Designed miniproteins, single chains, continued (3). Designs and how they scored, part 37

Each design is a single chain, and the fold is of that chain. pLDDT is the mean over its residues in the fold that is shown.

## One batch from the design tools (miniprotein)

Design m9343
Fold by ESMFold2-Fast:
Structure m9343 (fold): chain A 78 residues (1-78)
Amino acid sequence: NAMEKAEELEKKGIEALKNGDYKTAADHFYEAGLLYAESGDTEKAAQAFVKAANAYHKAGDDAGLEAMVRELEERFGG
């Protein structure tokens, strides 16, 4: 179930965030966002991509942040 896997990844992202592993947290939130989008939960997908963007920003990963901005614009900007 994509929704259950997304929820598991979101929990892993939160744990990584608590440990200061911002890059790992961002990657988990991004994968969760993709799975929420596949499940048709557009609200949770958007929230997960925003969490990923914030975590990529904290990690200093400009490419990751830019990718999340593009995902949000392409999926929700119209």
Scores: mean pLDDT 87

Design m9344
Fold by ESMFold2-Fast:
Structure m9344 (fold): chain A 97 residues (1-97)
Amino acid sequence: MTKIELRLTAPASWSPAEAQEKLDELVQEFKELAKELGLEIISIKVEYAGIENGSYTFLMTIELKGPESDIKKLLKEIEEKAAELGFTLELVKEEKY
């Protein structure tokens, strides 16, 4: 089992509503990509983490089961999808159990 913590930063130009809408799209994309890779999502938790330099920030905590190689593929694809949606994504923590 792997626990991943991602920090997502929205563009400073986005409203709170726009940031939330795009965040919901990214969570859905994460679920779909995990299914395609055969990964089991145990939990996804998203928390508002405050404002940094005028940008809304969110902490996404994900618990997954599956091969490390497939988890790395998922993280790479999500990094690309987050960027396409306009987010900056930072890997804060990765723990293996």
Scores: mean pLDDT 84

Design m9345
Fold by ESMFold2-Fast:
Structure m9345 (fold): chain A 59 residues (1-59)
Amino acid sequence: MVALSDEERLRLLEERVLERLREAGIGSRERARALAETALELQRIGDEIDAELAARRAA
């Protein structure tokens, strides 16, 4: 497994989102970047929720 920095994760998400947007006929890298940044923020929130649920299950 490769440990990815937040910057590397953002770059990978940007490329994946851009690919999906191109399939929909949208070639905007700026849009892809904004969506990737939002996705990383949502993933961080999800990770925090998962950690909280795990802590509750351990009690």
Scores: mean pLDDT 74

Design m9346
Fold by ESMFold2-Fast:
Formats: C-alpha cells, sequence, structure tokens
Structure m9346 (fold): chain A 91 residues (1-91)
C-alpha cells in the first residue's frame, strides 16, 4: 500500500494533468482521457480513505479528510464536464 505522502503526490500529479488538459483543450478535452483520470483519482481517494478510517490522531484525520473532500470535489467537476460533452454529442 502506498504511503500517505505517495498518495498525495500522485493526486497532485493527476490534478496537474487534469488542469493542463482543461487549459490546452478546453471543452474539446478528450472524454476518454477525462474518464481515465477520474477513475485513477477515485482509486487514490479509496486508498486515502483507508488511511482516514484507521487514523487515530484527530489532527491527522482532519488533514486527510480535507484532502479527500478536495479530491472528491474535483471528481464532481470532471463528471459535470463529461455530462456536458455527452449532451453536446447528441447535437
Amino acid sequence: MPSIEELLEEIAKLQEEITKLILEKGVNADPEKLKELKERLKELIELLKKYYKEEKDIKKKIFLGMHIIAAEAEILVIESRLKKHEELKKK
């Protein structure tokens, strides 16, 4: 199982990749690539949630919870963009 530090680094890399894709391609961002990044982010969040559930230190638990909430909010943004892409595809 990756460390908390490794998970946070991978999440940050995914967030950078998502941001770059949005800035470079905008609404024409590849929906398959967005789906791939979303699923990878979900996997990392699930691993981070395992650490959160087992964490006994309240301060560390709050820190982990904040990162989980931020990453889940980003998934909602990706899902919103994917839904808009599907609506545009239907003409």
Scores: mean pLDDT 78

Design m9347
Fold by ESMFold2-Fast:
Structure m9347 (fold): chain A 107 residues (1-107)
Amino acid sequence: MRPLAERALARFGLRVAAWLGEEAALSPDAGSAVVRAVTEDGRPVELHLSVAGPLDVVRAFLAGELTLEEAAAQPSVRGAQVLVTVGGPIDDPTGREARLEGVRGRP
C-alpha cells in the first residue's frame, strides 16, 4: 500500500513527511484501502483506494505492483480509483481539498 500511496501523492505534487496508518478490506471481486499521512507542509492527507476485479489484480494494485492505469487495463477489471483528501492548516482559505483519479479498463 505505501508504494501505491506514495505514487498517488507524488502525482498530485504531495510529499509525505510521516505515515499515520493504513487499513485494507478485501473481497473475492473487490478491494479497498485507506492510507493516512502528513505532508511535508504539515497537511493531513487521506487516500481512499478501490478496485473492482479479480483478487490477484486487487492484491497487486493495493501492494503497489500495478499502477492505476495498469490495473484498469486488465480485461476483468470493472474499475479502479484513488481519492486523495487533503486537509488544510487553519489559515488555509481553501480548507479541505479532494482530488479524484479514476479509470475504467477499456482498450
Scores: mean pLDDT 68

Design m9348
Fold by ESMFold2-Fast:
Structure m9348 (fold): chain A 66 residues (1-66)
Amino acid sequence: SEEEQRREFLRLATKLIIEINLLKQKGYSKEEIRKYADELLDKHADKLTPEQRALLRETIDYLINE
């Protein structure tokens, strides 16, 4: 269902935000964090719409550069 797909997207988005913030706190470089995030997105690419993937990529860039 669209609701289930949205919930899966939100779970993945929440996980990415938490993990990126943890890696930042641990002192990982922006390059290392971006590699990790890109690999995680690629792993779940088949479960995301193109629009959702684009939004997550924008969110990742925002979090890394903040």
Scores: mean pLDDT 82

Design m9349
Fold by ESMFold2-Fast:
Structure m9349 (fold): chain A 111 residues (1-111)
Amino acid sequence: MVEKVKELTEKLLEAIRKGDREAALEYARELAELTNSEDPLVRDLAELGLFMAALEAVLLGRLELAREIARIALEASREAGAAVAAGLAVAALLTGSEEARRIAEEVEEAL
């Protein structure tokens, strides 16, 4: 299971970097579902992967993809939503992106 989380995270980040929206959303759904795992380590790594995905999407200016990943995360679990919100907030601080800050606030309000 740990190897699956690592593989999904790597595939998700690659899809985001390439701008492959369909692949990114599919990997995001699979990773977000793993936040419901009975294994605490799998949950923590899936949350970290979603955090990294949200951060990467904003750093690359893929704000619409970041919004879609946030929606997927919120539908899967509170923890997935919180992880994405944290990634968006960190990205907003690093980039000064007001749009990324707004997406983070919208996700936090939905939690």
Scores: mean pLDDT 87

Design m9350
Fold by ESMFold2-Fast:
Structure m9350 (fold): chain A 85 residues (1-85)
Amino acid sequence: MMDEVVQLARRSADDARTAGRDLRRVDGGPEGQRMADRLDDSADRTLQMGRTTQQSGDGYVQQTLDSAGQTSSLALQARGLTRQS
């Protein structure tokens, strides 16, 4: 179970970083830049929570899941913006 949570965190972070890179390529304006920065920040937080879950155990599982979910939602939103650009 912990391995699945950590894997989810890593996948969510990778997804967000890819979405941010794609958005920066399509939208070089301030809105695209701000959204890409949010994706990078969310990915970094999710990876840090995953690492904390590995080190500290059960108390951080829910926080890691919440962070991964938020990061995935931001990646989905960014993909919508990329398609509109």
Scores: mean pLDDT 78

Design m9351
Fold by ESMFold2-Fast:
Structure m9351 (fold): chain A 86 residues (1-86)
Amino acid sequence: MTLVITLKNLTDEQKAQWIAYAQELASKGHEVTIKEEGDTLVITIGNLSVEQVIGEVLRAIGLGLDGDEVEIKFDGDTVTINITFK
């Protein structure tokens, strides 16, 4: 499974926090791609088991609790989390 986390309207502090999250996952051996587009960040995590996806979805929601809008989509083998900040 693949997890895609799209983050919009990030402050510099929020961006640093999410980059640290992605770097931690990469340090644990996950396939992680980070794409920065201004105040938007897209984190893609590949080759996850179902249990790993569930754990990372819960962790991402916890980290994004200060977000203004949160959307989760399931599409086949891909889970997408969209978080828009203030």
Scores: mean pLDDT 80

Design m9352
Fold by ESMFold2-Fast:
Structure m9352 (fold): chain A 63 residues (1-63)
Amino acid sequence: MFEEIARLAREGYQAIQAGDLAAAEAKIAELRRLAEESTDPLVRAMALHAVRELEALKQAAEA
C-alpha cells in the first residue's frame, strides 16, 4: 500500500512536470480511491496528503 501511494505520487508529479494534466488527474483519482478503500488511518492520511499536494501543483501548472 505505501509503495503504491509513493508510486502514484511520483507518477502524478512527473505528469504535471511534463504538462500531461490528464495523466496527473488519473493519478490523483487513483490516490483518492486508495484513501476511500483503506481502513488504515495512516494509509488514508498519506494518500489524501499526496492528493492535496498534486492538486495544488496541478492548479499552479494550469495557471
Scores: mean pLDDT 82

Design m9353
Fold by ESMFold2-Fast:
Structure m9353 (fold): chain A 62 residues (1-62)
Amino acid sequence: MKAEITMTTLPGFDLGTGKILGPGETVAASDVKFTEDGFITATTEDGSKLLVGEEGAEVKEI
């Protein structure tokens, strides 16, 4: 299932590349999971793992 993740108040982290995604940036991702620790994890279109705080991001299913 594919989703669009927008960083709203907190930065997102691409764990594969070390890239930081700032507030207002949007990324298309798959395998979106909400962790019990209050994080969102997903796989970007490049196959990298994305990590962002749940309270600082908006997820829209596409």
Scores: mean pLDDT 78

Design m9354
Fold by ESMFold2-Fast:
Structure m9354 (fold): chain A 108 residues (1-108)
Amino acid sequence: SHMEKKKLEEEINKALERVRDDVAQELARRHGIDLETARKIVDAKSIAEALKILAEAVPGEPLTDEQLERVARATGISVEELRKIVEEAGVDVTADQLLDAYLAVMVR
């Protein structure tokens, strides 16, 4: 049982590493950024940190209320909470950047 638990932990860790690499590759492709920057986004400790890294690599534009509502529907996060996340990041971001930062942090 002890060796089976270690093997399962190793298999889970390898699967998580593959998911992180796949997400980093997709972020690099979608935003035209290098893999090193994409990996920093995936390794971010918060959505706000991920947004800051992404927006420093690819300049965003101020979100419209309609775009913010679209992201709220896609993520299940309230418009008010999304506004706080963007304010904490301290950068102008696109709706696609906000959504991708959320997915990179929350689904891995």
Scores: mean pLDDT 82

Design m9355
Fold by ESMFold2-Fast:
Structure m9355 (fold): chain A 64 residues (1-64)
Amino acid sequence: MKALLLVTGASEQELKRVEEELKKLYPQYEIEVRKAPNREEALKLGKELYEKKGWKPFVVEVPK
C-alpha cells in the first residue's frame, strides 16, 4: 500500500530525514514524499490520490 507524505515548509534535508524515519517505522508502506505549498493544497492532493489510487495521505506541517 502506498503512503504519500505531503510536507509544507521543509528543507530538502528535513524531507530526507522524515522519509527515512517513516520507512523504518512503516515498512509495509511504499512512502513517497512531496512538497506542498500549503495545507489546503496538501489536503486536496491527498484526498484525490486516496480516492483514485488508494494511497494513504499523511500531511505534515513543519513549524517555523
Scores: mean pLDDT 67

Design m9356
Fold by ESMFold2-Fast:
Structure m9356 (fold): chain A 61 residues (1-61)
Amino acid sequence: MLEEYYRKANEKLMEYWKKTKPKEEISDEEALELLEKILREELNLPEEELEKILERFEKSL
C-alpha cells in the first residue's frame, strides 16, 4: 500500500537525520534526495509508486 511505503520511507529518513546530525537542518531538496534514495535502494519500489510518494512528501514541505 502506498501509505505504508510513505510511512516507512519517512521513518527511515528521520532515522538518518537523527543518526547523522552533522547539521540539524537539511534543505527540502536534500530531504527529497534522501527519500528517493531510501525508496529506490531499501524499499525497491516501482517507479510509479516512488513518484507518488515523492509528490506527497513534497506537498508536506
Scores: mean pLDDT 69

Design m9357
Fold by ESMFold2-Fast:
Structure m9357 (fold): chain A 76 residues (1-76)
Amino acid sequence: SELEEEKEKLKELEKKIKEREEDPELKEVAERARETARRKAKEAGETDEKKIEEIEEEAALIAQKAYLEGVELSFP
């Protein structure tokens, strides 16, 4: 059950993100992901601010999870 394993992994990552909510590196990763996602959404013609905010939050979570999993992300 790959889906069950993936769900469990996502829960563990979300828990780690909450445990490190004051971590400045995770905050920076999230902020960069939001900025990039917003720019790309607007470039794609998205004008609905609520949809843009949803895209930003999804991108932030993906970026934070990737950071915690050791996937390389662009930093300064």
Scores: mean pLDDT 73

Design m9358
Fold by ESMFold2-Fast:
Structure m9358 (fold): chain A 70 residues (1-70)
Amino acid sequence: SMRDQIAAALARHGASLDRLTDAAVEALIRASGGDRTRLHLLVGLLVEAGRDRERIEAADVERLASATQP
């Protein structure tokens, strides 16, 4: 599932799915457009940008997706 792919990508960066809200997970799925490469890029950027935060929100995903559009 896409959620499992997100969890695996987060784990590679030392993060867990618990850091993302359900809305953030949904935003990440939409922003990736089914592209695994884009998903991994966005996850890496989210973990780096949110390094000092307990929780990552949908707005954080949307901001990075807009900044990284092809």
Scores: mean pLDDT 79

Design m9359
Fold by ESMFold2-Fast:
Structure m9359 (fold): chain A 82 residues (1-82)
Amino acid sequence: SKTVKIVMDDGSVIEIEVTEEDSGLELLERILELSSGETKYKVEILIDVVEKYPELEKKLKEILLKAKKPVTIEDIAEELSK
């Protein structure tokens, strides 16, 4: 497992555990529950995108597992679009 830090728009940090057993959507739902304000809205948009393109779930999980520094939702969305 890996602890990943996500920086919210207000500068606060969400910590989540990521394992190979987690789905990308489960991880996004967990981030959604822990998020607030503008960040929560951005996570909802990202969930909609991943639900429309299920192949992105694996890519999302790989992005989180490879993260060596705290990431924003925008960082995750940018990497998914590549």
Scores: mean pLDDT 83

Design m9360
Fold by ESMFold2-Fast:
Structure m9360 (fold): chain A 88 residues (1-88)
Amino acid sequence: LEEKIKELEEKIKEDPEDADAWLNLGNELFKLGKYKEALQYYLKALELYQKKGDKKGEAEVLKNIGKLYESHGDKETAKKYYEKAEKI
């Protein structure tokens, strides 16, 4: 876990536009229960996928944001993100 986070942080320093690295870092922080930090990295990944026109990546990060809100008890917000992911 710690080693993987370090590798992802190094990858982001090398290429700050690597949307997959931001998404994966968000996933690792989500697993650690660091929801606020996970959300920040998911939102950065979302912006990068949208900038690139990567609809598959955009849908995946929206689904992960939905799962984060659901896990934190916000079912209404989770549903909105799931619907956005399906519409992409």
Scores: mean pLDDT 84

Design m9361
Fold by ESMFold2-Fast:
Structure m9361 (fold): chain A 91 residues (1-91)
Amino acid sequence: HMEEDAERMRKAAPEIVEEAKNATTPTQQLAVMFTGFAALVAGDKEAVAEIARALVENPNADEDTYRFALILARQAGDEEVAELAEKKLKE
């Protein structure tokens, strides 16, 4: 069942990344954050890194979004996205 959850997340990752890029409301941003957490629990590091990058690159991202993206990027081991999120938080 854990492998099935990871496979499902992998197949859904492109759609989730697009949702992260297009999130404009607090509710949409919160939904993407929960999806990122689900990907992390499933162990899909590639999906976690892609979702983190999409969150950081979203022009509607706020400080909470950047903090969450930083956590996801660090857990995925994506140093580039983690550095980008930290830079946004220091601006």
Scores: mean pLDDT 71

Design m9362
Fold by ESMFold2-Fast:
Structure m9362 (fold): chain A 86 residues (1-86)
Amino acid sequence: SLDALDLPADLQAQLLALQGRLAELAKDPEIAKKLEEAGSKIKLTGDSVLDTANTLLAAADVLKDVDPELAAQLRALADQLRAHAA
């Protein structure tokens, strides 16, 4: 759960917002398939902060040609999560 990751409220809110946007895009079966093949899930929260950051980067790579703005936001949040975990 997000509580188990001990994330600051702003990072938690960003993660939930991006997960919501990803869920809307994943209503397209082709996008859902590419996310699954990349090891990314609609649920972006992993077992650790670093696992979550890696999942965001995998999703960003899939979305770079579909939604470049969302891909950039996913990469930016992954960088923030990695900095928080350090």
Scores: mean pLDDT 76

Design m9363
Fold by ESMFold2-Fast:
Structure m9363 (fold): chain A 68 residues (1-68)
Amino acid sequence: SEADKEIRRLAIQYTSQLLQLIGEEVDALLDPSLSEEEKEKLIEELRKKMDQLKKEYDEQIEKIKKEG
């Protein structure tokens, strides 16, 4: 169905954006110029972005399922 195609496109977009944030977390953890406190703060900010991304993705999927 067209709804299934739209869901697949959103899943690909979500996965791509999530992988970018995971990459940023890895980069922060491996950065020798950052203190442990700076790393913790950056990781907390990235985790908030991941949570927001998932929430937006879940809301878009629910909307398609209700309206498709």
Scores: mean pLDDT 86

Design m9364
Fold by ESMFold2-Fast:
Structure m9364 (fold): chain A 72 residues (1-72)
Amino acid sequence: LSEEVIELAKELIKTAIEKGPESEESKKLEEELLKKLEELKEKEPDEKVKKTLEEIVKLALENREKLEKAAA
C-alpha cells in the first residue's frame, strides 16, 4: 500500500507535466492518490511513515497546482 501511494504520486506528477494538470487523467490520479492516502493513514500505526506519505502527496498536489496556474 505504501509503495502504491508513492507510485501514484509519481504518476500524478508525470501526467500533470505530460498531459496537463487540468486533464481528466491528472484529476483521476489525484482522486486515487488521496483515497489511497486516506486508507493508509487509517490502517498505518507508524507516524513516521504517515508523515512521509503525507509529504509525498503534498508535493505531488503542489506541483500539480503550480502547473495548473501556469496553464491558466
Scores: mean pLDDT 72

Design m9365
Fold by ESMFold2-Fast:
Structure m9365 (fold): chain A 85 residues (1-85)
Amino acid sequence: SLESGIELYTGEIQIDPNNAIAWTNLGRLLLKQGKYDEAIRYFEKAIALDPNNWEAWGNLADAYEKQGNLEKALEYKRKAEELAK
């Protein structure tokens, strides 16, 4: 379930708060739950830890798109595409 995944990655972050992958995975699960503001914060944390992670930028774009902020969604999609080269 989404809940069990959230508990797993929350535990990983408590052990290693610098685990950018765990922050990204937690953000994806929150996005699936419709918790867009929380997902954005977690993707921002992942990007702060690893700014070259194009997947985290792409996920941030998806979260803004779900909120209806199409301008930020497009900006961050372009950032993800630039980094994926």
Scores: mean pLDDT 87

Design m9366
Fold by ESMFold2-Fast:
Structure m9366 (fold): chain A 57 residues (1-57)
Amino acid sequence: SVLEQMRAAAKEAAEIAKKEGWEEVAELFEKAAESKTLEEALEYEARAVLELMKRVS
């Protein structure tokens, strides 16, 4: 399902963020990966991307 694909992508993004030292970004992607609905996953992914933009010049 789309939700399962989004969870997988979010899990991978969280691992990358942890490697880069972006702990807040990683936590948001981890929450997206654990989301029960597509809407929840999208909300956390959007927040993760916004947080990422603050970290990356």
Scores: mean pLDDT 84

Design m9367
Fold by ESMFold2-Fast:
Structure m9367 (fold): chain A 82 residues (1-82)
Amino acid sequence: LSTEEAIEAAKEAAKKAAEYARKGDFEKAADYAELAIELLESVEFENKDEAIEYLRKALEYARKGDGEKAAEYAEKALEILE
């Protein structure tokens, strides 16, 4: 994956993490947050660490069953990846 391809794939994963978190599917929300993190870890770009930090928080809250916070942090990561 090129940097641009990885960022686009991570955006789609982060969107799905937020969607599943809002639906209460915490396992899928966590899976998509993990996928987004792995995609971003493979490339270098501006604000990479901040985007990954928000996705790690989304993952943490999804694992705790807090869908509202999981979605909020996934959306914060999406704002950075715009």
Scores: mean pLDDT 86

Design m9369
Fold by ESMFold2-Fast:
Structure m9369 (fold): chain A 79 residues (1-79)
Amino acid sequence: MEEEKKLLEEFKEKADEAGKLLAQGIVNGPDKVKEALEKFDKLVKEAEKKLSPEQAKQIGNYGAGLAGKYAVELLEKAA
């Protein structure tokens, strides 16, 4: 149970990185979007294997939410 919490935190950090890449892809072009989506796919699959399907969904939702937040921040900086 404690080990699951540590893994969840680690996966959240990786989801944050993928979210930042997705946000950068929206601004900088399609290659970064593809890279970010591949990282999200790998993270969700790995989380399903090492955690649970529920926690894998949490990781995916967390990263998607952060991607939206970072995209808005990048757009605001450009304005």
Scores: mean pLDDT 76

Design m9370
Fold by ESMFold2-Fast:
Structure m9370 (fold): chain A 60 residues (1-60)
Amino acid sequence: MKKEELRKKREEAEKTIDKNSPGYKRRQRLRDRFYKMAEEGAKKLNDKEGIDALKEAREI
């Protein structure tokens, strides 16, 4: 998996987006919320592999 390629595509897409727009800010809040909920769920199941995968995904 090429994390660098995914990161560059994300950065270039964000460059064309108005970072002050309500839509951009909403996407960031939803992203953080989804990661938080998934992490909480993995902790309840004692799924350490899931927690590690979520950390990896957040860095992309």
Scores: mean pLDDT 69

Design m9371
Fold by ESMFold2-Fast:
Structure m9371 (fold): chain A 71 residues (1-71)
Amino acid sequence: SDEELERRLTEALIEAGVPESVARVLARALVDNGLRTPEDLARLDRDALAQLLGEEVTERGLAAVREVLES
């Protein structure tokens, strides 16, 4: 379900080091934009995320999201 996916994405992003408020907004945006497979991550503006979160947190966050989408 979209609710379950949003919850899993939020938890994964928080564990990766994304602040909880940002993780919730980002997870909701990913679900609302139809991200369901690892291939969908190619649609994200990685440079914009790195500017917001920093490069290290962005890399960990995207890796965590990919793992959620693969399971």
Scores: mean pLDDT 84

Design m9372
Fold by ESMFold2-Fast:
Structure m9372 (fold): chain A 64 residues (1-64)
Amino acid sequence: EEELKELFDKYDTDGDGTLTKEEFIEVMKDLGYSEIIAKIYFDKYKNKDGKINFEEFVKAIKDL
C-alpha cells in the first residue's frame, strides 16, 4: 500500500489527493495495462467528482 501511495502521489500533479482520468490512464499504462482497461477501471471506481481518490485507486489496483 505504501508503494501504491508513492505511485499515486507521482501522478497527482496538482497535489489535491485525486487523479483525473488522464493521470489514471498514465498510471495504468506504467503498470503495463492497456488504455481500454484503464478506462474501464476509472469508470468503475471514479467518485461523484469524476476523479479517483487514493482509497478508490487502491481498490481499483487490488481488483486487477
Scores: mean pLDDT 79

Design m9373
Fold by ESMFold2-Fast:
Order: structure tokens, then C-alpha cells, then sequence
Structure m9373 (fold): chain A 80 residues (1-80)
């Protein structure tokens, strides 16, 4: 999960949003509670103007972050 997530971050930094989304999707498949992967995939969907998919992923990230008490991630999502 972490390796796909980290490669996704690199693709995102290079502007390779489709490759980033694929890697975040693989990270989520391997760890369905990976709230940070949902959050980063939501940001990528916003960049490609897929606002419906972005909103869904932000909501998933928030639900998981709240369940796991990840206060830092909750704050980041709510400011998005």
C-alpha cells in the first residue's frame, strides 16, 4: 500500500494525474482504511475537474480519518 501511495505522490508532483490516481487506487485496494490515499486521489480528481469523484474521495477520507482519530488529516480535508 505505502509503495503505491509514495509513487502516486511522485506522479502527482510531476503532473501525471492519471498515473497518480491509478497508484492511489492500488494503495486503497491493498489498504481500504488508507485515508491519506483517498485524500490525495480526491486532490488529483479536482485537478482533472472530476468534482463528483473528488467529493466522494474527500468524504471517504474524512469518514476513515474520523474513525481512526487522525486529527491532522481531518483538518486538512475540512479546509479542502
Amino acid sequence: AEAYYNRGLIYESLGNYLEAAVDYSKAIELNPNFAKAYYERAKVYEKVENYEAALYDYEQALEIAQKLNDKELIEKILKS
Scores: mean pLDDT 84

Design m9375
Fold by ESMFold2-Fast:
Structure m9375 (fold): chain A 82 residues (1-82)
Amino acid sequence: AEEKKALAEEAEKKLSEEAKEILEEIVRLAKEAAEALAAGDEAKAEELGKEIEEKFKELAKVSGLSEEEAAAVLEKALAEAA
């Protein structure tokens, strides 16, 4: 558990400004998706989920991070935002 946080911190140091902006956008979309799901708007949550997947792929591509590193960074950012 703590090892994932350390991996996320090291990966975050490698992020460009563009990659950081994409990460912030994913966190924002994830929060909106969680709120939509809590409100019973499953259709909106699914739509936001697809946008999150596309942005996550863009984050990995722009940052040059592995899927594991990108996932760790996103997990840390979501935990901090929640």
Scores: mean pLDDT 79

Design m9376
Fold by ESMFold2-Fast:
Structure m9376 (fold): chain A 90 residues (1-90)
Amino acid sequence: MAAREALTEGKVALMLGDYEAALAHFEEALKSKDPAVKAEALLNLGKLLYLLGEKEEARKYFEEAKELASKVPGMEKLVEEAEELIEKIE
């Protein structure tokens, strides 16, 4: 799926420090109708914003990722990661 491919490309860009490419790919993944892909895109956008120093914005994305993932069976690990990242900001 194009949206899942965008997630993968975004993660690779983030690992390489290409934040502009990472942002573009994660924004594309957010257009997905798949709530699992969308939740993961929200989590990774939060991580990117945190790295850029946008802590308040990052928190909002982690909260959205957590809420969406909590409604999807099998995403308990992403919910836990989002909780840990929210605590790290505080």
Scores: mean pLDDT 84

Design m9377
Fold by ESMFold2-Fast:
Structure m9377 (fold): chain A 60 residues (1-60)
Amino acid sequence: MVTLEGIVGTEPTEEGFLLYDPKTKKYYHIPSSANLLVNGQKVDLSSIRAGEKVTVTYEE
């Protein structure tokens, strides 16, 4: 299981999105199967937009 916190860097698609980590200044690919939390609430991929802060968790 991987947990990341960052900013949505690209508009989400069926393939997922790129998450920007301001600590490392890098982008990470987040799959559409990931669990998404915004302000502690679980949300759907379709409800997030570029520029939003999000916490993501997914299984390898």
Scores: mean pLDDT 79

Design m9378
Fold by ESMFold2-Fast:
Structure m9378 (fold): chain A 70 residues (1-70)
Amino acid sequence: SKERVEELLELIRDLANKYVELGKPELAIEVVESLARTSAQILREEGLDEEAEELLRRAEELRRELEEKA
């Protein structure tokens, strides 16, 4: 569901922001990429292929935002 994608993105964003606050923006980018891939894999294993694609698309947007801050 869209709600699950939003929940996962919020968790990824929160964790990434904590790494930025620690002065590690490069690690924040790596965390977004790693967690997005892992979460998308889990969603696909559950048969939620559309949600997995949406999660990856929106995680890419977040990654670009973080690159602008690094």
Scores: mean pLDDT 84

